# Designs tried in a protein design run: designed miniproteins, single chains, continued (2). Part 21

Each design is a single chain, and the fold is of that chain. pLDDT is the mean over its residues in the fold that is shown.

## One batch from the design tools (miniprotein)

Design m4703
Fold by ESMFold2-Fast:
Formats: C-alpha cells, sequence, structure tokens
Structure m4703 (fold): chain A 67 residues (1-67)
C-alpha cells in the first residue's frame, strides 16, 4: 500500500534528520508518520524511541519548546 511505503519512508527520514541534528525536519517527518498511522501510538512510540536514540548518538540536545 502507498500508505505503508510512505510510513516507512517518513520513519527513515525522521531518523536521518535526528542523526544530523535537524530537529525541525525530524518533527515534520514524525508528524507526517502520525497522520499515516491515524493514532497508532505503539508505532509512533517506536519511531520516537528510534529517533531519540539517533539524536543521542549524534549529540543532539533535547528540543526546546517554541516561544
Amino acid sequence: MEREEQFEEERRRAVEAARRGDWATTLAHINKAMELLEGDWEAVEEIQREVGRAAREAGQSRPRPAP
């Protein structure tokens, strides 16, 4: 399914962005993946876990909330 393919691509893009320290791009891809999953929290949690690990490995600091 195109939705499944898009989800996998968004997940990969989010991890890559997190690894390079681009949190804004990472968040955009996570949001798109969430739209594709229609609230499947288990899958979203897995993405966040992988993104968090990639960000830590890259030295990315925790995101700061926008003012």
Scores: mean pLDDT 70

Design m4704
Fold by ESMFold2-Fast:
Structure m4704 (fold): chain A 88 residues (1-88)
Amino acid sequence: MKRDEELLEKTAKALRPFLDDDTVDRLKRAGLRAVREGVPIVGVLAAMVVETMALSGKSLDEIFESLLKSGVPKELVEEIKRRVEELL
């Protein structure tokens, strides 16, 4: 499995406590299309985090903690945090 696809799977797993399975699967499919179209993985994962916050009403801190618990590397979560701050 490509690293980007593995990171998408870990992120999707991290979002399951906040969203229903159908919504997570839709976000994962959209993320996979974006990666295939050449969007950097950090930007894709940041967009998934922002959408999860908007749809669930949960704090960014709770979502980021879930990413860490699901095996997304700490350095990548820190990059996602910076990108999310730029989007908000």
Scores: mean pLDDT 82

Design m4705
Fold by ESMFold2-Fast:
Structure m4705 (fold): chain A 100 residues (1-100)
Amino acid sequence: SELEEKVLEFIEIANEIGDELYKRNQLEEVKKISEELKKLLEAYNNYLETKSEEDFKALVEAAEELLKTIKEAIEKYNASEEVQSKYKKLEELLKEIKEL
């Protein structure tokens, strides 16, 4: 489904940002991103089971919290243009998910 493709791409890009922060020894930020990513995966699995509007809203809220956590890490770290570009792609993907 279009939602599945967008959610999986969102997860992949978030993991790539986590890997870049890990390489730069930002372990606290990596841990926070991993915790929010776990919540997103749980919300996505719930939505796949129920297909409910309530679980779709929970999925969107989990993605928004992950985005917020990544933004705070980027600002604290003074992240590279590559990481900032990946963050912008996440914002665009979330906007597209919300329109589904």
Scores: mean pLDDT 86

Design m4706
Fold by ESMFold2-Fast:
Structure m4706 (fold): chain A 89 residues (1-89)
Amino acid sequence: MTEEERTERLDRASQIILENENESAEEIVERLREAGLEDEADFLLETANGDKEKMLRIAALRLENEELMKKLLGATDEQIEEIRRNINV
């Protein structure tokens, strides 16, 4: 799997998580598996330590970061460094 394909799959997983925020963590994981995103479901559960709220926050930050990166294709070096600083906490 390429890095680009992995990023696309994680972003799709993040979208599914946020679209189903009213469901249980178990139901969200099943939706991810139904979409063929089993590796992403396992990765997000491990990263969130099984916490639904952490999983939702990670999903939101990933999609926000993708939108910011798209906007940053014309940004200054200072703006890029500020965002990098905020994301790596």
Scores: mean pLDDT 69

Design m4707
Fold by ESMFold2-Fast:
Structure m4707 (fold): chain A 100 residues (1-100)
Amino acid sequence: PVVSQAEFLADAAEGLERKRAELEELARAGKLTPQMVADAQQNVANLLETLARMSNDPAVSAALAALAAEVRAAPQTGEALLRQIDRAIATIRAMAARLA
């Protein structure tokens, strides 16, 4: 696929921003289940691991891999998950800006 790495990372960050908004709304409505938190945590960790393998910057790759491990080890609460998603978005946005 002929997609720029910066464009791919920007799309990934936008996807996480939409997922964050959905999870925050579910939490606010009291509808966020432990299973939903576990599924979202797994999805975020998998995304971060994939982006780590795709990174051309060893420091950014290491940071993304560390964030993935941190997400996997985090408490399975909505609050902890939202904080981890915020950190992931910030890291991915910084990567995209560096490659643009």
Scores: mean pLDDT 80

Design m4708
Fold by ESMFold2-Fast:
Structure m4708 (fold): chain A 65 residues (1-65)
Amino acid sequence: SKERLEKLEKLREEVVKALVEEGVPESIARQAAAFVVADDLTKGEIRSIEQAVEEARRIIEEAKA
């Protein structure tokens, strides 16, 4: 639904904002946030901002390994 897409877009923006505030480069923050939102869209879920930020940090850490 439109409401679901708007909530996922808001989640993406909040995750990017949180990661950039922590010193993550904007391009990396946007990529990690996109993966989290795509996963939520695929599963038919919308996780909390806190959970989404934690998962995005995990994705970034794994990509550097």
Scores: mean pLDDT 82

Design m4709
Fold by ESMFold2-Fast:
Structure m4709 (fold): chain A 62 residues (1-62)
Amino acid sequence: LRDKILKFLEENKDKEFTAGEIAKALGASQSAVSRELKELEKDELIERRGTRYGLPENAKES
């Protein structure tokens, strides 16, 4: 699931998504996606912006 979330965000670099939107897009449970998003945020692989998540600027360059 973690790799699928990262790939989804990489394919949609210009957009931010809620946990529910990602869960629906990937056919996964919102609870599972929320847990993975929290872990990815702690690892600094994604950035939280209000209720939405996206790639950090660093992930786009180096």
Scores: mean pLDDT 75

Design m4710
Fold by ESMFold2-Fast:
Structure m4710 (fold): chain A 76 residues (1-76)
Amino acid sequence: SEVEELIEKLRNAKSAEEALQILEQLVSKVTEEDEDKLTEALRSSKASTKEIQQFAVAHAKELTPAFLLAISKAIS
């Protein structure tokens, strides 16, 4: 799926900037079945905890519940 391809790109992102650009593409698309894969990709990403938190605040109205749960699990 498109979401699965974007999550793999997130895992392979070479910089925080690249990771954040991929996260913007995922904002409204993440479903419950993607949650665990996204959580693991976020934990291994080049984006810092602070950058992920700032992203979540900036996109709070657009993020799916599953995306918010993945972020919460990744940053605890």
Scores: mean pLDDT 87

Design m4711
Fold by ESMFold2-Fast:
Formats: structure tokens, sequence, C-alpha cells
Structure m4711 (fold): chain A 86 residues (1-86)
């Protein structure tokens, strides 16, 4: 039945489109996170130039560690899982 194959193909295409839209949304979240990291890096550099012992530098370093080791990995894993389900 060619009609059943056509319907399954259309359903598969719709699922693909929906999954791609979800990947785009997650990618936007990652881009926003990366932009925040760039801003924090610039702030840390300016603070370091003024006072290398600024206590905010330790907090920024802790935030970078958390983001790189945990949040970026979680977002990347979500993107890979979504792509695997295509």
Amino acid sequence: PEEELKKRREEAQKKLDESMAEVDRITQELNELLQRLIELGKEAYERYKKDPSDPLLQKLADFYREVLEKQIKEITDKILEELKNL
C-alpha cells in the first residue's frame, strides 16, 4: 500500500522537522551561554588588570569550571540524543 508508505514518510518528515526545531532551540540556549562566558571572560580580564587578587576572579573561575564541566556537557548530550532520535 503506497498510501501507508507515503503517510509514514510524512510522519517521519514531521518528526524530523520537530526534532530539528528542538535542536535549534537548544543550540540557541548554548549560544546564549557561550555569549555569557565571553562577557564574564572580558570582565575577569579587566578585573585582573586592575587587581589580580580581586575575590570576584575566584567566583568567575568556579562558574567557568561548572559551566564547562557540567552545563555545556549536559546541553551537548541533549543535542546528540535529539539527533540520534532522528
Scores: mean pLDDT 75

Design m4712
Fold by ESMFold2-Fast:
Structure m4712 (fold): chain A 64 residues (1-64)
Amino acid sequence: SVAEIEALLARLANTTDTSEASQIYDEILELIKKIEDEETRQRLLFALGQAIAAMMALRKAEAG
């Protein structure tokens, strides 16, 4: 469901563990593949990009 994908996106944005991030990313992609609505799929792919950016920003903040 979209709600499951959104929960995984929130989890990805807040993780600093590389192995966990990779597993969550792969799970999100597999769930997005099952979305038949093109507009919803594109929205979720955009949200995935934002979650990755947030994760990278969190890692940078922890390193500084």
Scores: mean pLDDT 81

Design m4713
Fold by ESMFold2-Fast:
Structure m4713 (fold): chain A 104 residues (1-104)
Amino acid sequence: SPEEERRRRVIIEIESMMGMLRMTYSVMLPLLSPEKQAEVDKKMEELDRKVRELVRAIEAGDKQTALKLLEEIKKLVKEISKLLDNPSIGKEFEKRLDEIAKEI
């Protein structure tokens, strides 16, 4: 159905965005202090859990839960980007997350 095709497209967009974020993180992480590295690692683990929950909510058609998780993911991405001392990357991913929210 068109709704199933839309859900599949949204999931692909989320996974693609997360891949780009993880690549950015892997490049920036070695530039941080050990204390900041540990904090970013912890937040990335939380982000990975929330993204898995988001994908499940989208697959289940649970729009309310998906939008709530997307907002929580957005806040976590902001925090990670701040720790990486790169707010520009954070703004780009925030914009992408807002676009994804409109498709849910």
Scores: mean pLDDT 85

Design m4714
Fold by ESMFold2-Fast:
Structure m4714 (fold): chain A 115 residues (1-115)
Amino acid sequence: SSSAIAQVRRLAEEARREEDIDRAIRLIEEAIRQIERIFAEDPQSRDALEAAIEVLRAIAHKAIRTRDPAHLERLEELFERVEALLRKYFPQSFEAEIAIGLGRIAIAVARLALR
């Protein structure tokens, strides 16, 4: 559904702007639940692929800004969940591999900054 995809994009953008990291994490979790349902119904959805990449960007944005190792661990778990979805549904997508690679670098840099 185009409406469901639009909702995922709104949740990702709200999470990026949200200053309360616990609330941002909850918005990301809801976006992931919705994208899982969209892929289950339409496993070839290019729009769902693009929305999932926006969720990865929101996670990376929050990861580099967090000062709490527990929040970073939760964001890393959510990142791995989106990565698994992208690899399951779009295993040969160059766009997905680039987004995953850049997000992994952001999380690694965030981990180093907290140690």
Scores: mean pLDDT 89

Design m4715
Fold by ESMFold2-Fast:
Structure m4715 (fold): chain A 72 residues (1-72)
Amino acid sequence: NPLIEEARELIRETLERLREMEDAPLSEKEKLVAELEARLKAIYSQITSEEDKQELLELVGEFQEQLKPFFP
């Protein structure tokens, strides 16, 4: 599914940016994550398959776990 692959790439790019932003203010990191969350929500709304919706929700859950080191 192209939408799932788009979501994976957006998550990957955001995590890479967060790693580069180690010394950035927390507010800038929060803004970046909020922008990603809005884009992921838009992708979710375009998915018609329940299986693909579930896969996207699992990716979002994994992403939230990967965010924990950046937001103590």
Scores: mean pLDDT 83

Design m4716
Fold by ESMFold2-Fast:
Structure m4716 (fold): chain A 62 residues (1-62)
Amino acid sequence: KVELIPEEEVDEVQELLAKRVEKLLELDTKEQQKVREELTKEYEELLSKGVSLEDIYELLKK
């Protein structure tokens, strides 16, 4: 019955999706921190290129 998809396998996929969502909620903080670190690095690079703080604030408000 290789080509037949029993309903039990569908339920198992739904359970895996639910567990994935739970892990995403727990890891959300760490992923947010990673994104913030990357944004901070980009701001630091702009500062090193001589972009003023006023220009950075204007970009942030966009």
Scores: mean pLDDT 57

Design m4717
Fold by ESMFold2-Fast:
Structure m4717 (fold): chain A 103 residues (1-103)
Amino acid sequence: MTPEELEGLQLIFSYLKFNDPKYKEKAMELFGLSERELLILIEMLLVRYTPSWSEASREAFRKRLRERLGLSDEQIEELIKKGRETSDLREMVEFAKKLGEEK
């Protein structure tokens, strides 16, 4: 992980904690992501750092991604799989860009 990638993660966590759009805008600029792509990255990070989920939590997650991000069920399953298998932040960023473009 580069210093810039660490800064980007800190900006994402600050956005999630404080709900301040300034942190979101800075994270978008740092990673070169659109707002939709950044939100996809955040959901992938939640999959990576939340190892145990109840059925209700998994259903709520899938519903949120369908309704708010417009992802298909197939794209959601790919995101879950990629988030579980990948520890490389750059690979997660590239995957978020790919899903953002497939609309």
Scores: mean pLDDT 78

Design m4718
Fold by ESMFold2-Fast:
Structure m4718 (fold): chain A 68 residues (1-68)
Amino acid sequence: HMSQQEKMDYVLQSSFKVLVEAIEAGVPREEALQMAIEEAKKKGKELGLSDQQLQDVIDTLKAAADRL
C-alpha cells in the first residue's frame, strides 16, 4: 500500500523524468512542461491524488522547469 506522500513522490518523479527527457531531446521548454503536466494529471488521477495534491505536484514541475 502506497501512502499519499509516496503517491505524490511517484507522480512527481515520473513527471519530472518526462520534463527532463523532453528538454534534453530538444523539445521547447513550454511544450516539455505541458507534457510533464499531462503525465502528472494522468498518473495523479489514476493513483487518487486530491486536486490540491495534484496542484502541488504541478507547481513543483513549473518551478523545476523555470530552473532548467
Scores: mean pLDDT 84

Design m4719
Fold by ESMFold2-Fast:
Structure m4719 (fold): chain A 95 residues (1-95)
Amino acid sequence: ATPEELEEVRRRARELAEKATKMSNDLIKELNYLLKEGKLTDEQKRKLIEAVSYYGKAAIAARAAVESTDLETARRNLQKAEEYLKKGEELRKEV
């Protein structure tokens, strides 16, 4: 693996970590607002909490990719982060 390939994976992972962290924080704010207004069913509340959890997992996996010293580990962690982000987005769309 080339150093350039590893740095490209790390760059993408940094961007994904920032995006996932922002999405988690934004969704927490939205969830708190909707709870205060009494606008959520128990099912909707559960799905939004689970979406927040997946965004958090995505951020953690993305940070692990940034910290990875080898290309294969970095790619594996980045893929895991992308999968968690997608699951969170799918849950959020169901509400």
Scores: mean pLDDT 89

Design m4720
Fold by ESMFold2-Fast:
Structure m4720 (fold): chain A 73 residues (1-73)
Amino acid sequence: GEKLLSEEEAKEAAENVRKMLEEEPSLPARFAIQLLLHEAELAEKLGDYAFAKAAREEAERLSKEYNVPLPEL
């Protein structure tokens, strides 16, 4: 189903990925960033621009915090 999330809900979902990365040190920051960017791309195709924006912003924040380059535009 195509259901739009609020910007706050989307940010919370993106932050949960970051918490999983911190609790699971075997998962590299690059993997979490890739997941967020992929979900953002899918959300844009479904018209969920609020989630896409929040997920991309969280991925950029993780990129800066962990000094990991974005995988691809």
Scores: mean pLDDT 69

Design m4721
Fold by ESMFold2-Fast:
Structure m4721 (fold): chain A 82 residues (1-82)
Amino acid sequence: AAAREQMRREVEAVFLRERAILLLLKGEDDAKIDEYIAKLEALGAQAEVDTVREYRDLAKKLGRDKKKLVEEEKKRRKELAE
């Protein structure tokens, strides 16, 4: 009984984690991601919570770097245009 409940919680946690990551990739609002993190915390799935938060942080860092890269390329293009 307890082992079956544990397995159900583990399966649900993995499912919620994957869904949260897909929402991050779709560019859904942070509030939506926070809802999934709250559900994972309610399940006691700390490892899954940490994974989602780490992925969100990485996605935001990549987004900032991508924006900087685009800004840098625009500047270089303007300087090369005589």
Scores: mean pLDDT 73

Design m4722
Fold by ESMFold2-Fast:
Structure m4722 (fold): chain A 81 residues (1-81)
Amino acid sequence: NIEALLRIAQFHVEQSDGKDPLTKEGLPRIYNYLKTEKNPPKEKLEEMKKEMERIKKEASTALGKSGPIPLLEIIELLLKK
């Protein structure tokens, strides 16, 4: 359910503001893109997936590691369509 994942992602965006430098820019930007764009191109989805995987891998905080997860789930669902 993309709507439920967007709600979870919104929570992580709010929690990461000012607390994790790796997620502070990337999470809100990708969240807003996925929230507003109904038919993102496959190339953009793959680009966003790589960015979220990088943030998850490089984050030192539990919040930084968990924040990308709902966005990655949304991207995977959109890539399967």
Scores: mean pLDDT 76

Design m4723
Fold by ESMFold2-Fast:
Structure m4723 (fold): chain A 102 residues (1-102)
Amino acid sequence: MKKKLLEKSEEARRKSELLREAARNLLEAERSTDPERRRRLAEEAVRKAAEVGPGMERFTRRTADHIVSGSNPSLAAIGITSVQVAYVGYETEAEVYERMAE
């Protein structure tokens, strides 16, 4: 059973890294003055979030749409912060599984 806990830890760590990359891309998109670069970075963030799961993909897509449209900077900021909280959550999950496997 220790092997299953280590596999869960590795999966959680992978999800954390994907969301860390997604959050970085969303921040870069929000700071970009080039509409095409903004769209490309936002789409990369959604692609990375999709590898984590459909819930993260849907949430990141909504955040990306706010960044690309520019219509609600406050919702874009909240969305980016929520993705950052999510990768910290997966990092914590990975550490818990590693400790349980001891």
Scores: mean pLDDT 87

Design m4724
Fold by ESMFold2-Fast:
Structure m4724 (fold): chain A 86 residues (1-86)
Amino acid sequence: SMSVKKKVEELRAKYQKTLVKLQLKALDAIKRGDVDEVKKIGEQILKELDKVKKELEELGDDKGAKVIGNGAKAWKGTYDRWIKKL
């Protein structure tokens, strides 16, 4: 459905904005050496990715959902590296 394609594009645009905001907050927390805030933001990023994956699955974008799922695994590795740098 053309309507489903538009919903997928709008969902991707929305989560990208949220992810960028969280990444900027994480970089600020890293700069300040705020380990607790970095951990909190890292968990928020993973929760947001899980939410987007489920919403894409509900819309029938199985390929997009797999990409986000793989991205969440990559983000866990990035999150571990963030913590090690502090």
Scores: mean pLDDT 80

Design m4725
Fold by ESMFold2-Fast:
Order: sequence, then C-alpha cells, then structure tokens
Structure m4725 (fold): chain A 83 residues (1-83)
Amino acid sequence: GAMKRKEELKKLLQKYINKAIAAALEAVADDDEEGLIKRLQKIVEDFGKEMGLPEEKIKELAAKVTDVSSAVKALEEIVKESL
C-alpha cells in the first residue's frame, strides 16, 4: 500500500543521506575533495539503481553532484521520480 511504500522510501532516503554525511566526514580527515565528489556521485547512482530509475535519469542526477548539498538534492529528486 501507499503508506508502506512511503515508510520504505523514508528509510532508504535516510540510509543514503547517512552515507553522504559519512563520506563528507572522512573527506575532511583525508583532505580528498575529488574522492568525496566521486563517492557522492556513486551514492546517488546506487540509490537511483535501487529505486529502479532509468539509467539516463540516474546519469543526469549524478552529474549535478558537486558537494553534500547537491548530493542530498539528487537523493530527494530520486524519491520524487519514484512516487
């Protein structure tokens, strides 16, 4: 039902947001900005694939990722495209 899907989407979104935050904290310790961007793009791609989005849409959303803020926006857009 719609309520069950919303609860699952909320859990998945939180899981991927937590991954993005963890990547940012590790990048601060390692001073690896380029590695952070690549990890954030992969997090967005992995969530898009898990949500069953078309590959073209996943690539479009991942290409917009340059920092944690843009990564979170991309994760939210994946949820919107999945509703």
Scores: mean pLDDT 81

Design m4726
Fold by ESMFold2-Fast:
Structure m4726 (fold): chain A 68 residues (1-68)
Amino acid sequence: SEMERIEAEMKRLAVLAYEAIDAGDFATARAYIERMRELAEKIKDPEAKEGALKGIETLEAELERAEA
């Protein structure tokens, strides 16, 4: 399903974003987070969309901590 595909892609992008943050590549991490936001906007199910947005918030918080 589209939902399963979006969830799998979000999980993959999250891993890549964390790797970029760990490497100090904040520009690349931001690019992955932006892609996750684009995918989240396509989610029609409110519960699934909420879960995706929480994941993005967690990544944004981690990026802010790493940049500090």
Scores: mean pLDDT 85

Design m4727
Fold by ESMFold2-Fast:
Structure m4727 (fold): chain A 88 residues (1-88)
Amino acid sequence: KIDEVVADVRKAVTPIILGKDEINEETIKEVARAVVDVLVKHNIPGSEIIPIGKAVVDTAREAMKAGLSKEEIVDRIVETVRKELEKL
C-alpha cells in the first residue's frame, strides 16, 4: 500500500518540478497540493495528511534553498512522503 501511494506521489510531482523553468514558492504550493490530492485519493485521513503536507513544503523549500537539482528535489519530496507514511 505505501509503495503504491509513493509511486503515485512521484508520478504527480515529477511533471510539476521538471516542467518548470524555475522552482519557486508557487511551484512548492503546486507540489504540496498534488501530494495532498494523491493522499486523499488513497483515503489517508486528514489528520495524517496535514503533517505530511507540511513536511513536503519544508523539504521542498530546504532542497530549493540548498540548490539541489530538479531530480534531487523530486527524490527528497518522495522520500519525505515515504518516511511520513511509514510512521503511521
Scores: mean pLDDT 84

Design m4728
Fold by ESMFold2-Fast:
Structure m4728 (fold): chain A 70 residues (1-70)
Amino acid sequence: GMGSAVVEGPVSEEQRRSMEAVAKGMASLYGGPYAAKRAEEGLKRSGEWAGVRVRVEGPGGSGEAVGEPA
């Protein structure tokens, strides 16, 4: 099935679009849970994304990742 992704929080339009495109692609290829796990890893590695939330849906279900300050 087609994956979907929504990014919310204090992030620029360009960055949000980029994050949504990557998460949607990952969800479509590897499933929602895998895409959510990858998004969480990315947000955790960078303290830049504090307060940013990524919600993904795809084959195998859905997931959510949230950026927190280091």
Scores: mean pLDDT 77

Design m4729
Fold by ESMFold2-Fast:
Structure m4729 (fold): chain A 66 residues (1-66)
Amino acid sequence: GEELARALLEIADETGDKSLREIAERALKEGLDEGEIRDLLVKRYGNSAVAQAAIDEARKLIERKR
């Protein structure tokens, strides 16, 4: 959860997506897992494919930092 939330926060800062930043900050503050983060993304964007794409991009970012 934490690595995913941090990666989403970085993407939000680079893209200027305030909604994504709010979700990422909440995930870090509350210690949300990947499923809880996905549910928030689906609720905000109304599309599970868009939510999954955001998670996949965050995972690629995490792998690049290894």
Scores: mean pLDDT 80

Design m4730
Fold by ESMFold2-Fast:
Structure m4730 (fold): chain A 63 residues (1-63)
Amino acid sequence: MQQQLQQLRQDLTRQTGQLYAEARKRLAEARSRQERLQIQGETSDRLVDVMRQYNQRVEQVKQ
């Protein structure tokens, strides 16, 4: 269990890190307010989905 939880945490950190890095790059290149809002919305939605999947997998491992 401990190693499985550690691997899930590392995968989560990698995925969220990549999402934030990509979002920051896209935001720096964004030239309009509308584009910035779209990038923020897409990033937020993806982050929520990744967190939901992570929490579900953690609960399944603990069972």
Scores: mean pLDDT 80

Design m4731
Fold by ESMFold2-Fast:
Structure m4731 (fold): chain A 55 residues (1-55)
Amino acid sequence: SDADKQREMLELVLELKKLVNQEEFQRIMSEAGKIANQKGLEAAVEYLKEVIKKI
């Protein structure tokens, strides 16, 4: 559901914020926002999962 996707996005955003500094957080979130606008929320979620795995 859309609510489940939004919850997953929020959890990933909160996790990312704990792992990186504010500058890197803003850069990654800007990129995720572009992906969401171009390819949808699911693609942005997958992008954030991959970024977090590489940290």
Scores: mean pLDDT 85

Design m4732
Fold by ESMFold2-Fast:
Structure m4732 (fold): chain A 98 residues (1-98)
Amino acid sequence: GSVVVGDIAGVASTAAATGDLELARKIAESIKNVLLDSGVSESTANEIYEVMLRAGELAAEGRVEEAAELIVEYAKKHYPLVADQAEKLAEQIVTDAK
């Protein structure tokens, strides 16, 4: 829940700060491998990986508000107990990019 949302936010934040999509992809792949090693199912780990990639791509393009919205919507749908944390992280990503 909270760790996953933080991981997605971290990839988006790195992409926004650096514009380095290759670095963002490497971080996302590393996180996916950690999830798999921790016993997360391959289908769930792949889903989280795809969300990290999409958020990273949007953020690297300067579409930081869209990346933030994607993170919040993903959290609301799959991890509703941490939706408030996701909203705070999303606000921080947008603020730091300004």
Scores: mean pLDDT 81

Design m4733
Fold by ESMFold2-Fast:
Structure m4733 (fold): chain A 84 residues (1-84)
Amino acid sequence: EEYEKEIEKVKEERDKKIAELSAGFRQASADANARIEQLKADGSSPEEIEAARKQLEDTERAYVRGIIEAGDEANKKIEELKKK
């Protein structure tokens, strides 16, 4: 087994996970923005609108963390392969 092939597989797994996270975030972000606009249209309280915005921010933070974790996981596996 070629070391370079193992690294490529790790990168493919990372890229797949990042793509899944990106797709999930796009959907969640679209849903959250639609909810915020609906709350505004319905004349909801500033507190309800702010709570919806905070949920969007929490979703964005989770997405960013997921990207970082996917990168860290791949980097650890690549460094392990490089030590062989």
Scores: mean pLDDT 82

Design m4734
Fold by ESMFold2-Fast:
Structure m4734 (fold): chain A 116 residues (1-116)
Amino acid sequence: MKTELQVLEDFRREALRLAEEAYKKVSKAIDEGNYEEAIKIVRDFYERLLDLAERYLPHLSPEQAAALRHVMSRYFLLLQEVIEAIKNKDPNAKTLLERAYEELRRGLDALVEAVK
């Protein structure tokens, strides 16, 4: 049986891997002027990350599950802002994407540290 720490470490590793892959692909699509593809990549990433969270949530205590839901909800709102920025061809779209990634990383780091 995995400890709660191991469950959160596994989630953090997988979530950040998916986020880094999505970040590189979205950044490239924006640089190439492929805004429709950039939006599709963000949406596909959102769905994959949501599915990942749903798989891990049942293995956490109610307190840690609530904390993970809070981190994920905040991050999903930031991803929606990124989609709107890309849709509007906002020159700050890549900066918003970078801020979203940093927010996810900080939230997951804090979540893991709380159970050590």
Scores: mean pLDDT 85

Design m4735
Fold by ESMFold2-Fast:
Structure m4735 (fold): chain A 100 residues (1-100)
Amino acid sequence: SKAEELFQEGVDYYKQGKYDKAIEKFEEALKIYREKGDKEGELRALDALVVVYEKQGKYKEAIEYELRAMKIKAELVKEEGKELTFADVGVIPEEYRFKE
């Protein structure tokens, strides 16, 4: 998707130490993820922005994005929790599979 392409461009700029360009690309990706209601993509973009702002020593901005990321993460955890089964948590006791 266009958002994934922009996110990858941001990662590539980050690896090059081009932090301002990385921020531009991650913010563009974040906007598209938000428009699509892709909360997982939104969280990834917010987490990336935190890392880049920390690398620039812009801790106030990093904290603001981290708080936004925490809110999205809390929403995702709530949605995931609604669909959890024994299989999802990796525990299926033998008595629940085939025996009393």
Scores: mean pLDDT 76

Design m4736
Fold by ESMFold2-Fast:
Structure m4736 (fold): chain A 68 residues (1-68)
Amino acid sequence: MKEEIEKVKKEGLEAVKAAKSREELAAAINKTAKKLLDLGMSNDDVAAEAAELAREGNAHLGLAPPPA
């Protein structure tokens, strides 16, 4: 289980780094969050991971992070 979660997080990070637009970034984050929820990760932990991916992806695209 933990290894599968780590794999999904790694794939999510690669997907957000490959995103070329805000829409692609949002889609990548949403897909990763859904996979993490399917693996039994808590909503709070998934939200934290989604926020980390958003920060990384926005930095890659040169965009400001979403408001907290």
Scores: mean pLDDT 77

Design m4737
Fold by ESMFold2-Fast:
Structure m4737 (fold): chain A 79 residues (1-79)
Amino acid sequence: MKEEAIETVKHVLEKNYEKAKEHLKKLGGTEEAFKAAVETIEKAIKEKNYQLLEKALLLAGATKEEAKEAVEYLKKLLK
């Protein structure tokens, strides 16, 4: 569960949007939300906007805990 949000961020960083969507689907959102979420996550990563990343993951069906863990993962990766 926690890993699905992290895996989504990881695959967006790799520009592997197909795998990112697969992990995002496991968070329980709708297909329309997944496409918008992937775009928003990529934008958040480029802008280093961790607040936007958290919001995108929550809208895709992530819990607050899962979204925070994905944000922490990105912060550590972008050291």
Scores: mean pLDDT 76

